# Designed miniproteins, single chains, continued (2): the designs that were tried, part 111

Each design is a single chain, and the fold is of that chain. pLDDT is the mean over its residues in the fold that is shown.

## One batch from the design tools (miniprotein)

Design m7856
Fold by ESMFold2-Fast:
Structure m7856 (fold): chain A 80 residues (1-80)
Amino acid sequence: SKEKEKLMEEVRNLLKEAGLSDEDIELFMRQIEADIEGKPPLPKEERLRVGEAMLRIRREHPDLYREIVKKLKELYELGK
């Protein structure tokens, strides 16, 4: 849906504001898409990298982390 596309773009922008590289952002977005669309999970190494990036954002940019989590929750609700 267009709402899903908008929320995904908002998440991308928040990740960019949190200082993630374009490569890390695309990896993050691929994991979200896999979860929402019922695709196979990413390899363990890639999932671990995404998890570490999220922990770093939580430590360094707690306000951005809260907004990212809020947008992810909205995306997962749309992925029903």
Scores: mean pLDDT 83

Design m7857
Fold by ESMFold2-Fast:
Structure m7857 (fold): chain A 73 residues (1-73)
Amino acid sequence: SQAERARAFGEKLVELAESEDEVTLSLATMLAASRPEKETPDTVIPLSTGRGVGAGDTSREGIIAIGRAAIEK
């Protein structure tokens, strides 16, 4: 289901962003930013277009917040 997919993606996104590795954080940012709204609206980070759920910008904390929002939805 959409909720299950969004939750799984959000959990991965949070885990990647919480990693101390900058490479892992960069990958999480790129994955979220490059995804269209149709794929997972709740996990889309408004990096280029300003779209996304509860935007916390593209900072590490912002990415974690977006991922957690998708998990709780």
Scores: mean pLDDT 55

Design m7858
Fold by ESMFold2-Fast:
Structure m7858 (fold): chain A 87 residues (1-87)
Amino acid sequence: LEAEYRAAFGEVMRLVEEIAARFGDEVARAVARQVRAELAPEIAETHALFQEYVATKDPAVRERYLRAALRLERRMAELLRERAAAL
């Protein structure tokens, strides 16, 4: 789960760098802002789970947090690819 999260996070970083390399930093920033705006509810949910884990240190909450974070990173990568394809 942690390894999958790290891989998904790395993929998001790679996609942002690739957009910046092909279209420039300004375009990469605009695309990243649009994707984050679309995923605001998922970001809020992941943040709430992180706060719950920090408060409880419960392994079950940690797993729920990591699964939400992994899903969020995968969804970010998906939207970044869609936006890049439309540029």
Scores: mean pLDDT 84

Design m7859
Fold by ESMFold2-Fast:
Structure m7859 (fold): chain A 74 residues (1-74)
Amino acid sequence: STRQELLGLVLVIVAGGEVFVAERMVEKNPELAIKIAEDAIKLIEERWPELPERLHERAEEIKKRAKEVVEKAK
């Protein structure tokens, strides 16, 4: 539905923004970058079972980017 599409888009924007901030913090504060990225992964995995299939690819990409932040900041 249109409402589910809008809510899914908002969640993607929020999680994507968190990962974007984490990516920028890797050099200045790696510990904070890891915490933000791990929170984004948990948000995606626990809160997104109702996401429209079209948004699943974007959600998986955000999760992948978050995992890359964790690996780079170790």
Scores: mean pLDDT 81

Design m7860
Fold by ESMFold2-Fast:
Formats: C-alpha cells, structure tokens, sequence
Structure m7860 (fold): chain A 117 residues (1-117)
C-alpha cells in the first residue's frame, strides 16, 4: 500500500468507529477493502473526496448516497470500467458542489481528468 492509501484507510477506520448507521458502516468497510487493493491515483482521489464529504455530512440519506457512490466509483476503477467510474465520480462531484466543499470538488475534478486520460 502507498503511504497515501494507508493514511486514507486510517481516516476511514476512525470514521467507521464513530458511525452508527449499519448501511454506512458496511459501505465504509467496502471502501477500506477496495483501497487495500489499489494504488490507482484516480481511486485515491475519489476515496479522499468521498471521505471528506462523509466527515462533514450530517444528513443520513446523503451520507448513505455519498458512501454508495464512492464504493461504486472505486469498484468501477478496479474493474477498469472507466465509463461507469466517470458516471459515479461525476455524481460525487455534483454532491461536492452542492455541499460547497471546494477541496472535494478539486479532488474529484482531478480524478475525472485522470479517468478521461
């Protein structure tokens, strides 16, 4: 694992320890498992953006949606399905824009650029 992946996994585990929603907990465990299998820079950017959004979001429905979109994007990247990866990364970008999280927007735009390359 890259140092960046290790740092993201540590932050995801900290979030998982305080998460009370069983579905969000399951999705966080899936994100961790996917990150343990990848050094793809687009995957790391998507995971960091999703984590950032989850750390700040208090609405349970939006938290579940963000976690689900993050898992779907990471799985698509792992499978080299760049069409689906772009679809879910762009959905996360819309969520980041709605949240006003400029850093999450930056990370997702960078990930999208890599996925389009």
Amino acid sequence: LSPRAQALIARLRALLERETDPEVRRLLEEIIALLEQTDDPAALLVAEAGLRLLERETNPGLRAKIAELTVKALRAIQEKNYEEALKYAKALLRAAEAAGDEEAVRLLREAIELLES
Scores: mean pLDDT 89

Design m7861
Fold by ESMFold2-Fast:
Structure m7861 (fold): chain A 67 residues (1-67)
Amino acid sequence: VDEALERGHRLMAQGREAFERGDYETALRHLEEAIRTVEPHADTDPAARVMLEGAREERREVLEAME
């Protein structure tokens, strides 16, 4: 799970950077990949669950901004 958490963390950081630049399509792509990466581990790893919840919330913020 360590590899998934490291990858998820990197993808979330890339998503946040893209969002701050106003690149919403890139932000969504990175956040969706972060979700896909950590979701299989969320039931067994509390750190993965926290990251999944954070990534879903950030994805929601990007979608709101695209309105």
Scores: mean pLDDT 83

Design m7862
Fold by ESMFold2-Fast:
Structure m7862 (fold): chain A 104 residues (1-104)
Amino acid sequence: MLTPEELLARLRAAVEAGDVDAFISALVQLFKLYPDDEELWRAVREALRRLSKEQQEKVLDTLITAAISLKDEKVLDFAEEMARELGLEKTVERIQKAREKLKK
């Protein structure tokens, strides 16, 4: 089992490398294994802020797709909070459409 420290290390390495797919992989594992670790999720938010706007949009778009496939509103809630904080207006609109798809 990956520890919080190992997942955080992978997340930070992905930021430094600009590897969006590795970032998403680590983030999905964090939702599955450590959804309620407030300190870990604080570090995730910090790492996401260090990405470019284009990389941030790609991460959040992939999380939207994963949330729809898994029917997981908690993943969608995290994506919306971050999209609003980062000023990604088009991503917020995509999240709103995804919420309708999950409920209807």
Scores: mean pLDDT 78

Design m7863
Fold by ESMFold2-Fast:
Structure m7863 (fold): chain A 82 residues (1-82)
Amino acid sequence: GIVELAEQLSVADGSEIPSLLEQLAKASKEAAEAVEQLRNATTKEEIEEALKALGEVFRKAGASQEVVDRAVENIKKYIDSL
């Protein structure tokens, strides 16, 4: 589920992030929208908004704040590497 994906993202290295994001996009409509927003983001503001939306998806699913923060940080590091 979404909590398990958030936990995996919180410890994932950059090479694992694309596969985990693809799994997130299939988990719920809200997760799919957040992942799509991230894929289409070209500005710093769009990236931050998409990351916030993903964090909200994780939080609503029941992930702890520490897991949410680490998952979002790892996704951001992956994007910064592109």
Scores: mean pLDDT 86

Design m7864
Fold by ESMFold2-Fast:
Structure m7864 (fold): chain A 60 residues (1-60)
Amino acid sequence: SHMERLSRGARYLLSNLTPGEDYRDTGIGLALMRFQKENGLEQDGVFDEATERKLRELAE
């Protein structure tokens, strides 16, 4: 389902990223920036507090 895909994607990002780090120049950073854009966050590729909060909200 759409919700299962969102939860899986959020869990993937949480499992592979470190809070506070910049991923703009990485392949996983493209997935992070897509997530940020789709959730109304700043699309900067930085795993900031707002991004972490939204990922945790959707992961579980």
Scores: mean pLDDT 80

Design m7865
Fold by ESMFold2-Fast:
Order: structure tokens, then C-alpha cells, then sequence
Structure m7865 (fold): chain A 71 residues (1-71)
């Protein structure tokens, strides 16, 4: 399903993010765990937003490297 695919993509992204920003990686992994149990989890959605914000603060070059490693 699209939802299951999204969770797997998020897990790969978190692992790619770990060496660059461990806090963002942990936030994303916890978000995936919570959202897998409840897609409407307020904590899960908040942690996903936090991880996204942290990624967006990285230099464009690092964002590109992370996306390449997440494949």
C-alpha cells in the first residue's frame, strides 16, 4: 500500500540522515513507529514535522546526499 511504502521510505531516509543529524533521524524513526500504529498520532505527526524542519535547515548539498543514500 502507499502508506506502507511511505513508512519504508521514511525509514530509509532516517538511516541516511543518521550520520548528518542523529536527532532528526531519531525523530523520524519514532514518527514512523507511532504512525505505523496510528496514522493520526499527534505525537507521530509532530515528530515527522520536526524531522522535516531539521532536514530543511541543512545545506542543499547535504539534503541531496541524504536523498541519494535513501534510495
Amino acid sequence: SAFERGLEEARRLAEALRPVNPAAAEALLRAVELLAEDPNSPEGLALAAEAEALISQLPEEQQREILERAQ
Scores: mean pLDDT 81

Design m7866
Fold by ESMFold2-Fast:
Structure m7866 (fold): chain A 64 residues (1-64)
Amino acid sequence: SAATIRALLEEAIRRHGIRALAEALGTSQPAVSEALRKRTAAEIGEALGQSPATILQRVLALLR
């Protein structure tokens, strides 16, 4: 869900910072900030230029 993806993105920022998260996702810091404002998983995916499943996989890998 969007809430789950958003919570994981916010947790990754708390632990590693927005720069490290952007690097792990292969995107920019502004794109990550834009994604956090989105309401749906599809819109988060569009903002980050990748599928919600790919975002979830990469964020969970960063949180290990």
Scores: mean pLDDT 84

Design m7867
Fold by ESMFold2-Fast:
Structure m7867 (fold): chain A 89 residues (1-89)
Amino acid sequence: SMDEEFEKKLAEIEKKYNLTPEEVKRLKALVSQAEDQVATLDRIEAVSKLRNISPIEAAELVMKEEQEFAEMQKKRAELTGRPLPKPSK
């Protein structure tokens, strides 16, 4: 199941980065807001490695970036005046 893959990946990150149980809980809570939790966790690990920051800091950045991207897409749709499909002629 996806929950099983998520817990397994989270446990791997916990061991690799020596996270406390409180940090693991926080990371889990942050990622719980994502549509694809496993893919988001993989992105968090990649960002952590790339930027040399903690997984918690990487999670906060990734979640913020996803929220900013969603807002940008919303504003773009509003500016084009086409938030819904045109009725077919």
Scores: mean pLDDT 75

Design m7868
Fold by ESMFold2-Fast:
Structure m7868 (fold): chain A 64 residues (1-64)
Amino acid sequence: SEEEVIERLVRETGMSEELAREIVRRVRAGENADDVLTRYYLEGKITPEQASIASRILEEAGLI
């Protein structure tokens, strides 16, 4: 479920629930997951380690 993906992002990366929800929302709306994660990294909102973990979680959820 969407909530399970958000919970995993928060728990495994330490990012805020707000940021995790925004990532999942944008990807489900059809934005490329790698593009979304790269944008947030460049904006200083996530670390490279958080981006890597988030990419794996999104792939396991079938969103990549």
Scores: mean pLDDT 87

Design m7869
Fold by ESMFold2-Fast:
Structure m7869 (fold): chain A 91 residues (1-91)
Amino acid sequence: MKEQLELAEEGARYAEGLVDQLIEESKKKVEETKDPEVAKKEAKNLRKTAEGLRELGKLFEELGDKKSAERLYESAKRAEEAAKEMEELAK
C-alpha cells in the first residue's frame, strides 16, 4: 500500500508537468496558426485531458490518496481553463 501511494504521488506530479506542457503547446499552436478550427480542436483535446484527469483523481480518492486526487483535480481545472481560453479564440 505505501509503495502504491508513493507511485500515485509520483504519477500525479508527472501528470501535472505533462498537462502544463500540453497547455503551453496548445497555446503556441493557436498563436502560430491563428486558425479558429485549430483553437477549437485544441480546446476539445484539453477538455478530454481534463475529463481523464478527473477520472484518475476520483480513482485515487477512492483508494484513500486524497493528496494525489487533489493534484489531479487542480490539473484538470487548469486544462479546462485553457480549453475555455481556446474556445474564446475560436469565436
Scores: mean pLDDT 79

Design m7870
Fold by ESMFold2-Fast:
Structure m7870 (fold): chain A 60 residues (1-60)
Amino acid sequence: GLLEEARKEAYKIAKEAKSLEEAKEKIFAKFGPILQSEKDEDFAQELADAIVQGLDEAFG
C-alpha cells in the first residue's frame, strides 16, 4: 500500500544518501509537498510515521 511504498522509498533515499542531512533534504523535497497538501490529517501522520520508520531502519 501507499504507506509501505513510502517507507521503502524513504529507506532507499536514506541508503543512497551520503549523510543523514542529505537523506532528510531529499526526503523533504520528495514528501514535503505531499504531506502539506494532504487533507486527511490522520493519513498525513501515518505517512510521516512510515517515512520516519524507513529513515530509522536505514540509519539505526
Scores: mean pLDDT 81

Design m7871
Fold by ESMFold2-Fast:
Structure m7871 (fold): chain A 104 residues (1-104)
Amino acid sequence: MPSPIEQLEQMLENIEELNKELVAALKAGDEVQKTKILATRTVTLSGMLYILEKDPRVSEEERKEFLERAIEQLEKLKAATADDPETVALYENQIKVLEETLEK
């Protein structure tokens, strides 16, 4: 069976791919694609957080590393989409959830 670390790596790779698709959708003005990508990213991020908080096979060091990597990806995406205040507000909320999880 895949390890939780392998699952987390795949989830981060998926988020990175979705980030590229989101930037492309925003440049094209495709609101339908933007909405679908944002929803998919939110579901993937929630699944990642569940593994980080609930799987006893994830060490404290690994948990911190993956949370920091997720925050870094969101900060980069926020900077790339800074001209869309609605999307920026969604990223700020997601970053806050990750930072609160990191402090626990």
Scores: mean pLDDT 77

Design m7872
Fold by ESMFold2-Fast:
Structure m7872 (fold): chain A 55 residues (1-55)
Amino acid sequence: SLLDIARRILEEEPDLSVREAVLRAASEYIKRTGKVPSEAELQEVLDAVRALKAS
C-alpha cells in the first residue's frame, strides 16, 4: 500500500522532510501500480508521515 511504501522510505531515509517522503512514496506507488493516488490517499499518507516523524 502507499502507507507501507512511505514507512519503508522513512526507515531507509529518516532525515527526509515530510513533503519529500510523501512525494517519493507517491512516485514509487505510481511506478509499482500504474495508479495515481487520490487526494484523500495522499492526505492520509501525509498525516501518517507527520505522526511517524513526530514520534
Scores: mean pLDDT 79

Design m7873
Fold by ESMFold2-Fast:
Structure m7873 (fold): chain A 83 residues (1-83)
Amino acid sequence: AAEEKRKEDIITYALALVSQGSVPLEDAIEKALKASDAEVDAARAFLAALRAQAEALGKLDEFDAQVEGAREKILAYLEEKGL
C-alpha cells in the first residue's frame, strides 16, 4: 500500500542520514518526511554500497544487525509520533 511504501521510504532516508554520523535521529526523520523520490533512491544506493563494503570485509552480519537495530528505533519513533 502507499502508506507502507511511505514508511519504508522514510526509514531508508533516515537510515542513510544516521549512517553518515552527523545527524540526530529526530532531524534525520524530519528530513526524511520531506525527501523526494530521487533523494530516497540515492539513499537506497548509498546503503547498498555500505552493505557491499561490509560484505567485502566479512562484516555483513554485523552490518545487517546494526541496520536492523537502527530500523527498529526509527519505527518506534514513527509510532510514538503517530506516523
Scores: mean pLDDT 80

Design m7874
Fold by ESMFold2-Fast:
Structure m7874 (fold): chain A 103 residues (1-103)
Amino acid sequence: SEGEALHQRLVAALERTFGRRTLSGSEIVELFRRLGIRISRTTIRKRVKANENGEYSVWDVVRLLSEELLARVGEENPDASADEALALVMREMEEVIRRVEAM
């Protein structure tokens, strides 16, 4: 699907930008800050399972980012339908991919 394709593109962009397949909690906080999203290390630990080295997979980071974008779209567009909200999240995701690729 288009959503899955965007998810895979963001995973690839993050892997290229960081040169790794995992990120630390601090790196996720800084990444999200640069993308205009506020998240704490405590929130990350509650929502995503760390690996044995205390790091998070880029796939889980993209899922967490998608959830934060959906929450923001919902707050900014309370009367939007599910389809309208999904379209807005996809647009935000494409902007995020561009910003990550520019890092």
Scores: mean pLDDT 86

Design m7875
Fold by ESMFold2-Fast:
Structure m7875 (fold): chain A 75 residues (1-75)
Amino acid sequence: AVEETREYSELAKKYSDLAAQYYKQGDLKQYRLYLSRSIGHIIRGMGIVFESGSKEAEEILKEAVAYIKELEASL
């Protein structure tokens, strides 16, 4: 639960970083694609958190969501 949530959270942040990079280059098609992939990983992580009830996993996912929100707000 914690390990899987961490993996999805790290992938979500990585794809969010790639999306922001494409946005700054003016490639909105790639921006939307990678942002979609990032959100997909957050949804998978959320499923694990709800199924496991792990507070530690919830904390990891909340950090990733906050990171992505701040990054998107900066664009």
Scores: mean pLDDT 86

Design m7876
Fold by ESMFold2-Fast:
Structure m7876 (fold): chain A 94 residues (1-94)
Amino acid sequence: MPAFEMQSIVQDYLSGKLSKDQAVEQLKGYLDFSINRAKQLAQQGKVEQAIKNINLMTNNVVNSLKMMGQFDSAKDMQKTGDKAIEEVKKLAEE
């Protein structure tokens, strides 16, 4: 489950096993993967499901970054998620 893996990333960062850049990159990877999958769902007409999935993953990544004290990265990931929702809405109108 992605939530378990993200908790492990946060703990590894806080314990010094992962650098800031490594932890941020891994969390960004989860968000990017979810956005790509959500765009496929939107193309299949499952727009509400796509938006829900982006919101859920964005919230999980942002909260994980906040737990790491990485507030600027958390803001950047929130903007990435918000932009992806707008892109998904545009795909639904075509």
Scores: mean pLDDT 85

Design m7877
Fold by ESMFold2-Fast:
Structure m7877 (fold): chain A 95 residues (1-95)
Amino acid sequence: SSTLERIRELGKKLLELVENGDNQGVLEQMQQIGDLMEDWARENNLSDGERRTLRLLVKNGIDYVKRLIDENAPKEEIKEAVQQFVDEVLDFLRS
């Protein structure tokens, strides 16, 4: 789908931000992905339960990456956490 392709493209950009050490940009981009997913869920008439699951997935992903950044975790750990977030979002779109 066009949404799936767009999220893949944003995910690639997100990994570039991690490589560049743009921690603020990483968190902002993750939130933008979350906003796009909320719009997608609304447009596709997802159930209240599915929308709640999606919101928790996004919130937990952002909170986890923020914790790693705040704790000065290695770039590799931040990159893995961000990749996991993107993969979980893409899997949700395919389900």
Scores: mean pLDDT 87

Design m7878
Fold by ESMFold2-Fast:
Structure m7878 (fold): chain A 86 residues (1-86)
Amino acid sequence: SLEELKEEHRKLGEELLKALQRALRTASPEDLAEVERLYQELLETLDKMIEVSKDPKEKERLKRNKEGLEEFMAAMLATIRRAQAA
């Protein structure tokens, strides 16, 4: 259901934030891989939420949230990769 997907998305978002905090501190390949794994799962959950949502306003909000997440994650991943190269 959409409510179950929202709860899964919320939990994955919390896990991604914790993984990001670790990867930013350690710059380790293992921590970066965990960030990338959680990020892909979060995107898949968002896509499912967009697909099953019947409310046009919620669907638009979810699409904007996805765009914002993609922009944010591009910046975060670039930051971690720069730290690995230093």
Scores: mean pLDDT 86

Design m7879
Fold by ESMFold2-Fast:
Structure m7879 (fold): chain A 56 residues (1-56)
Amino acid sequence: SKREQIERTTREMREALPPGAVVTPREVAEAMGVSQSVASAAVDRLEAEGVVVKAP
């Protein structure tokens, strides 16, 4: 499901990325092989946690 994809993407990014990494949803979608909507949700979660910085 989309929710499961978001959770998995968020977890994998949290493990792989250095703290404060600057990311775009497009970049995440390409790297993880997920849709932009899944990538956007994962990036928003990690930004709220202070793990990443969302690029405009």
Scores: mean pLDDT 81

Design m7880
Fold by ESMFold2-Fast:
Structure m7880 (fold): chain A 78 residues (1-78)
Amino acid sequence: SLEEKYKELDAKIEELEKRLQDMQDAGTLTRQQAVELLREIKSLLKEAIELAQKMGDTEKVNEYRERLERVEAALAAL
């Protein structure tokens, strides 16, 4: 269902964000890996925004948009 797809996307985004943070904290994150992870997170956030809009979840749309802006800023800094 749409709701299950939405929850799966949210969980996957959180998993990738945690992976990125864990690798940064461990000092193992390469620039290439950072770019790849951030691009995946960006793609999933765009999908999550579209689904949140369809579900009428305006607060989540705004939250995901803010996270997307942070991801885009991080990519631009690399």
Scores: mean pLDDT 87

Design m7881
Fold by ESMFold2-Fast:
Structure m7881 (fold): chain A 76 residues (1-76)
Amino acid sequence: MLDELDKILTEAYEKNKEKVDPLLREGAAAVAAGDYEAALAKFEKILDTLLEAGEITEEQKERALEEGRRALAEAE
């Protein structure tokens, strides 16, 4: 199930790369600065963008946000 979600997000990112890449870059900069709350906020904006574009479902957004929170906790 987690592998399938990751694949769905990867495909959605590729399709929306021009909108997603700036947010990913901003999120990466926030992580580098130790601002994990700002990084998570950027990730949530990415998910909102994908949801509004119809690329993911509300359930997939919630699951991806949980995975993002977990990944940032592991990075700290």
Scores: mean pLDDT 76

Design m7882
Fold by ESMFold2-Fast:
Structure m7882 (fold): chain A 74 residues (1-74)
Amino acid sequence: SMFEELKKELEELTEKVRAGEVSVEELLSKLQEIAKKASTLDEEEQREIEKLMVRVLMEAERVYGPLPEIRFDL
């Protein structure tokens, strides 16, 4: 399902952020793509994806420092 694919993509993205293997630009691009796809999910699945996206952003701030202001409309 799309929900399972997005969860897997976010977990892989979190690992790449921790390893320093992804640029901030690539990270933001991927998160925007994930948010767009997540907008087609039901409310409960959107909430779970949002939680995982927040986790990725917290890890990215730890690695890269302050990120540009981002808004995701799910």
Scores: mean pLDDT 80

Design m7883
Fold by ESMFold2-Fast:
Structure m7883 (fold): chain A 87 residues (1-87)
Amino acid sequence: SVEEGLSPEQQLLLRALAGLAALLAAGGTIEDAIKRIEELLKEGKISEEQAERLVEELRGIRDLDDALARLLELLPPEAQAEIRAHL
């Protein structure tokens, strides 16, 4: 499993990143991804520091394919392959 050896907090972050990558791959906008990050922070599923990092990674990118690639690089290779299969 791509979540093997991860803490519960790290597993939640991995799922959050996978969900963001899937949203962008499905034709979501960078603004939609930022809103999702804000929702995850409000729900306590990611830290303020994690939310800030993810938002900065996305706000610096104008191209959606580059944004998707950047988010996928934050995931383990096995999780990247799973998300790419749903493109």
Scores: mean pLDDT 69

Design m7884
Fold by ESMFold2-Fast:
Structure m7884 (fold): chain A 58 residues (1-58)
Amino acid sequence: MDFHISNIRDGFNIWNVPSMGRRSVSYIRRYFMNGNRNRRNVIHMHISNVRIISFRIS
């Protein structure tokens, strides 16, 4: 289960740490780059976005 990754990815967690916002963003960015597995999530999001748009049109 990747609850931690999903939560961070959502972006809400970034705003939760405004004091270290810039550092947090850099950390999350590296976290996303870390482990090629996250690349699949990015691709999935892109496909999901297209699907949602298609679903609404259809």
Scores: mean pLDDT 51

Design m7885
Fold by ESMFold2-Fast:
Structure m7885 (fold): chain A 74 residues (1-74)
Amino acid sequence: NIKKLEQLYQQLQQAIYDKDFEKAIKIASQIKDEFHLLTDKELEELKRAIEKGDYKAALPLIGKILMQIAQYKS
């Protein structure tokens, strides 16, 4: 369900924007558990950035993932 994946990444982007580290990790873990075959590599890079508190790296990664999801919906 690509729409649910997109919604979860949008929620993750908002959590990172708010610097809500705990919420961001929870959402990222949910995405990995539900959609492991679609975004595994990008999600691992994103989780590492969030765990380091590197929101400047995390935000562009989410933007890239959201663009990739948009291509899958086309």
Scores: mean pLDDT 75

Design m7886
Fold by ESMFold2-Fast:
Structure m7886 (fold): chain A 53 residues (1-53)
Amino acid sequence: MEIRRALALGDEEKVLEMIDNAKSKEELETIIRAAREVGRPDIAEYAEQKLKE
């Protein structure tokens, strides 16, 4: 996943697509961690909500 790059570029559509296409909890956890590291808590919360589904 190029999630960190998409986050850094502000490509919100690509980020959301990566979250929606994440097939495992490990992939979602990676996205959550990357989003927190780049200062995007809104994206981290969205990915966390996906984890609970």
Scores: mean pLDDT 76

Design m7887
Fold by ESMFold2-Fast:
Structure m7887 (fold): chain A 79 residues (1-79)
Amino acid sequence: DLEEETLKLIKGTVRYIEEDDFESAEKAAKKALELVKKLKEFNEDVLKELEEALKTAEAKGDEKTVSLLREAIKILKEK
């Protein structure tokens, strides 16, 4: 299930950011971005999780993860 896998990667990104593991957060966000690109249509649950992850990344100053999450949100909204 592409949606379920995408949600797990986004939640993993949040967890890594909360643990100050920014390298793992960036890797998880990159994987989430690739899965968002593969989604055939807009998904509201994925958008909500991406917006929460973006908030967490911005609060921690993880600029690389912020950029990846913003790109994922933009791509998802264009579906």
Scores: mean pLDDT 85

Design m7888
Fold by ESMFold2-Fast:
Formats: structure tokens, C-alpha cells, sequence
Structure m7888 (fold): chain A 68 residues (1-68)
């Protein structure tokens, strides 16, 4: 599934020592792997938080929340 592919990409980033991603990179990952509707929902959540960067875990949690 698209969610499984996103999960694998996040695991690969962690294996490379990447612990945080920018808001822009998070939006790009959501658009790449998720539906347009889910990506838009995540983009709004990131905008509401107003942070410039997110831990991989925080981003993963937001993706799970968006599926609710």
C-alpha cells in the first residue's frame, strides 16, 4: 500500500541517520505516497503547527492521525 511505501521511506531515512525532516520535505513525502485528499489534510495540520521541521516519529504520528 501507499502507507507501507511511506513507512519504508521513513525507515530508510532513520537508517541513514536522518532524525528530522523539514515541513517542505514532509509535504513532498505526503504528496508522493498518499492520496491528494490525505496529503492536503497533512499539509493543513503542518501549517496549523507552524513548525519548520518535524521528527520522523512526529511526522509518522501525523500521518496516522490523518487516516482517522
Amino acid sequence: SSLDKLGKELEELLEKGVTKISREEAIELARKYLSEELAKKIEKMLEEKGKEEYSIQEFADLVILAYN
Scores: mean pLDDT 85

Design m7889
Fold by ESMFold2-Fast:
Structure m7889 (fold): chain A 68 residues (1-68)
Amino acid sequence: SMEDLMARAQQLQAQATAISDQLTPEQRLELGQLMVRFGEAVAAGDVEAAREHLDRLEQLVQQVLQQT
C-alpha cells in the first residue's frame, strides 16, 4: 500500500541521513531527485511509480554502503 511505501521511505531517509557525509555531490543530487520523484508519485496516488522510485532509492543507498 502507499502507507507501507511511505513507512519504508522514512526508514531509507533515516539511513541516507546517517550516511550523508559519505555521499559524493553527484550521489546527493541523485538521492534528492529520487526523493522529489517519490513525493510526486505519492501526491498523485501513483503506487507503482512510488514503488519504482523507492526501489531506486534503496539501490543507491545500498551502493553507497558497499563503496570503500
Scores: mean pLDDT 81

Design m7890
Fold by ESMFold2-Fast:
Formats: structure tokens, sequence, C-alpha cells
Structure m7890 (fold): chain A 71 residues (1-71)
């Protein structure tokens, strides 16, 4: 459960990075938000999960970058 949420968060984070690299900022924002949601769910299940915290921080950075590029 927690591991599945982390794996999905990491997958979505990679998709967000790919979208960002292509200049598809709208998709990058959407994918980053989905990644954040899954990472937060993983941390709700296991707050001490280092991978979950790492995924959350990474996805928040991608979201911030995409929003700055759009504005």
Amino acid sequence: DSQQQIDLAQQLSRQAQDALDRGDYQSAIQLSQQSIDHAQRALDLNPDNVRGRSALIGSQSLLDTALRRLS
C-alpha cells in the first residue's frame, strides 16, 4: 500500500519532468499534483518513509518550476 503509493508518485514525477522538458507546463503541473497526492498518501500510511518524503519534495519542486515557467 505505502510502497505502491511511493512507486506511483515516482512514476508520475518522471512523467512530470518529461512534460516539463517538452515545454508542456500544463501537463507538468497536473502530473506533479498527482505525484504529490500519492506521496502524501504514502506518508499518511508510513510517516517515517524516507522515499515518500523524497518523492514529495521532488514533486513539489517540479510543480513550483512548472508554475514559474507558465507565468
Scores: mean pLDDT 86

Design m7891
Fold by ESMFold2-Fast:
Structure m7891 (fold): chain A 100 residues (1-100)
Amino acid sequence: ESFSPAEREAKLAAMREKLIEEIREIYENNKEATVYLMALAEKLAKEGNEAAARMLEAIREAVPDEEVIKKARELAESMSIEELAEKAEELLNELLERKK
């Protein structure tokens, strides 16, 4: 389906807003999961992943916590993408289990 430029802009804005809300929920329920998500997004963005760069911007807007940002940066420098992804998945799965 084709959308006008204004409709596409509105849909992208709505999707970004929803992502920001979801990230805030993760942060409120598990700060550690948010740290690993931010670290993973930062590391992938540095490797040229545009989707990760957009995710990183959304996470930083959702979580204006300097301690989380600092810790995420340290983890992005010290851990591999594989290690960060594994930890993020583990913590997110724990959050999903708690909702049941």
Scores: mean pLDDT 76

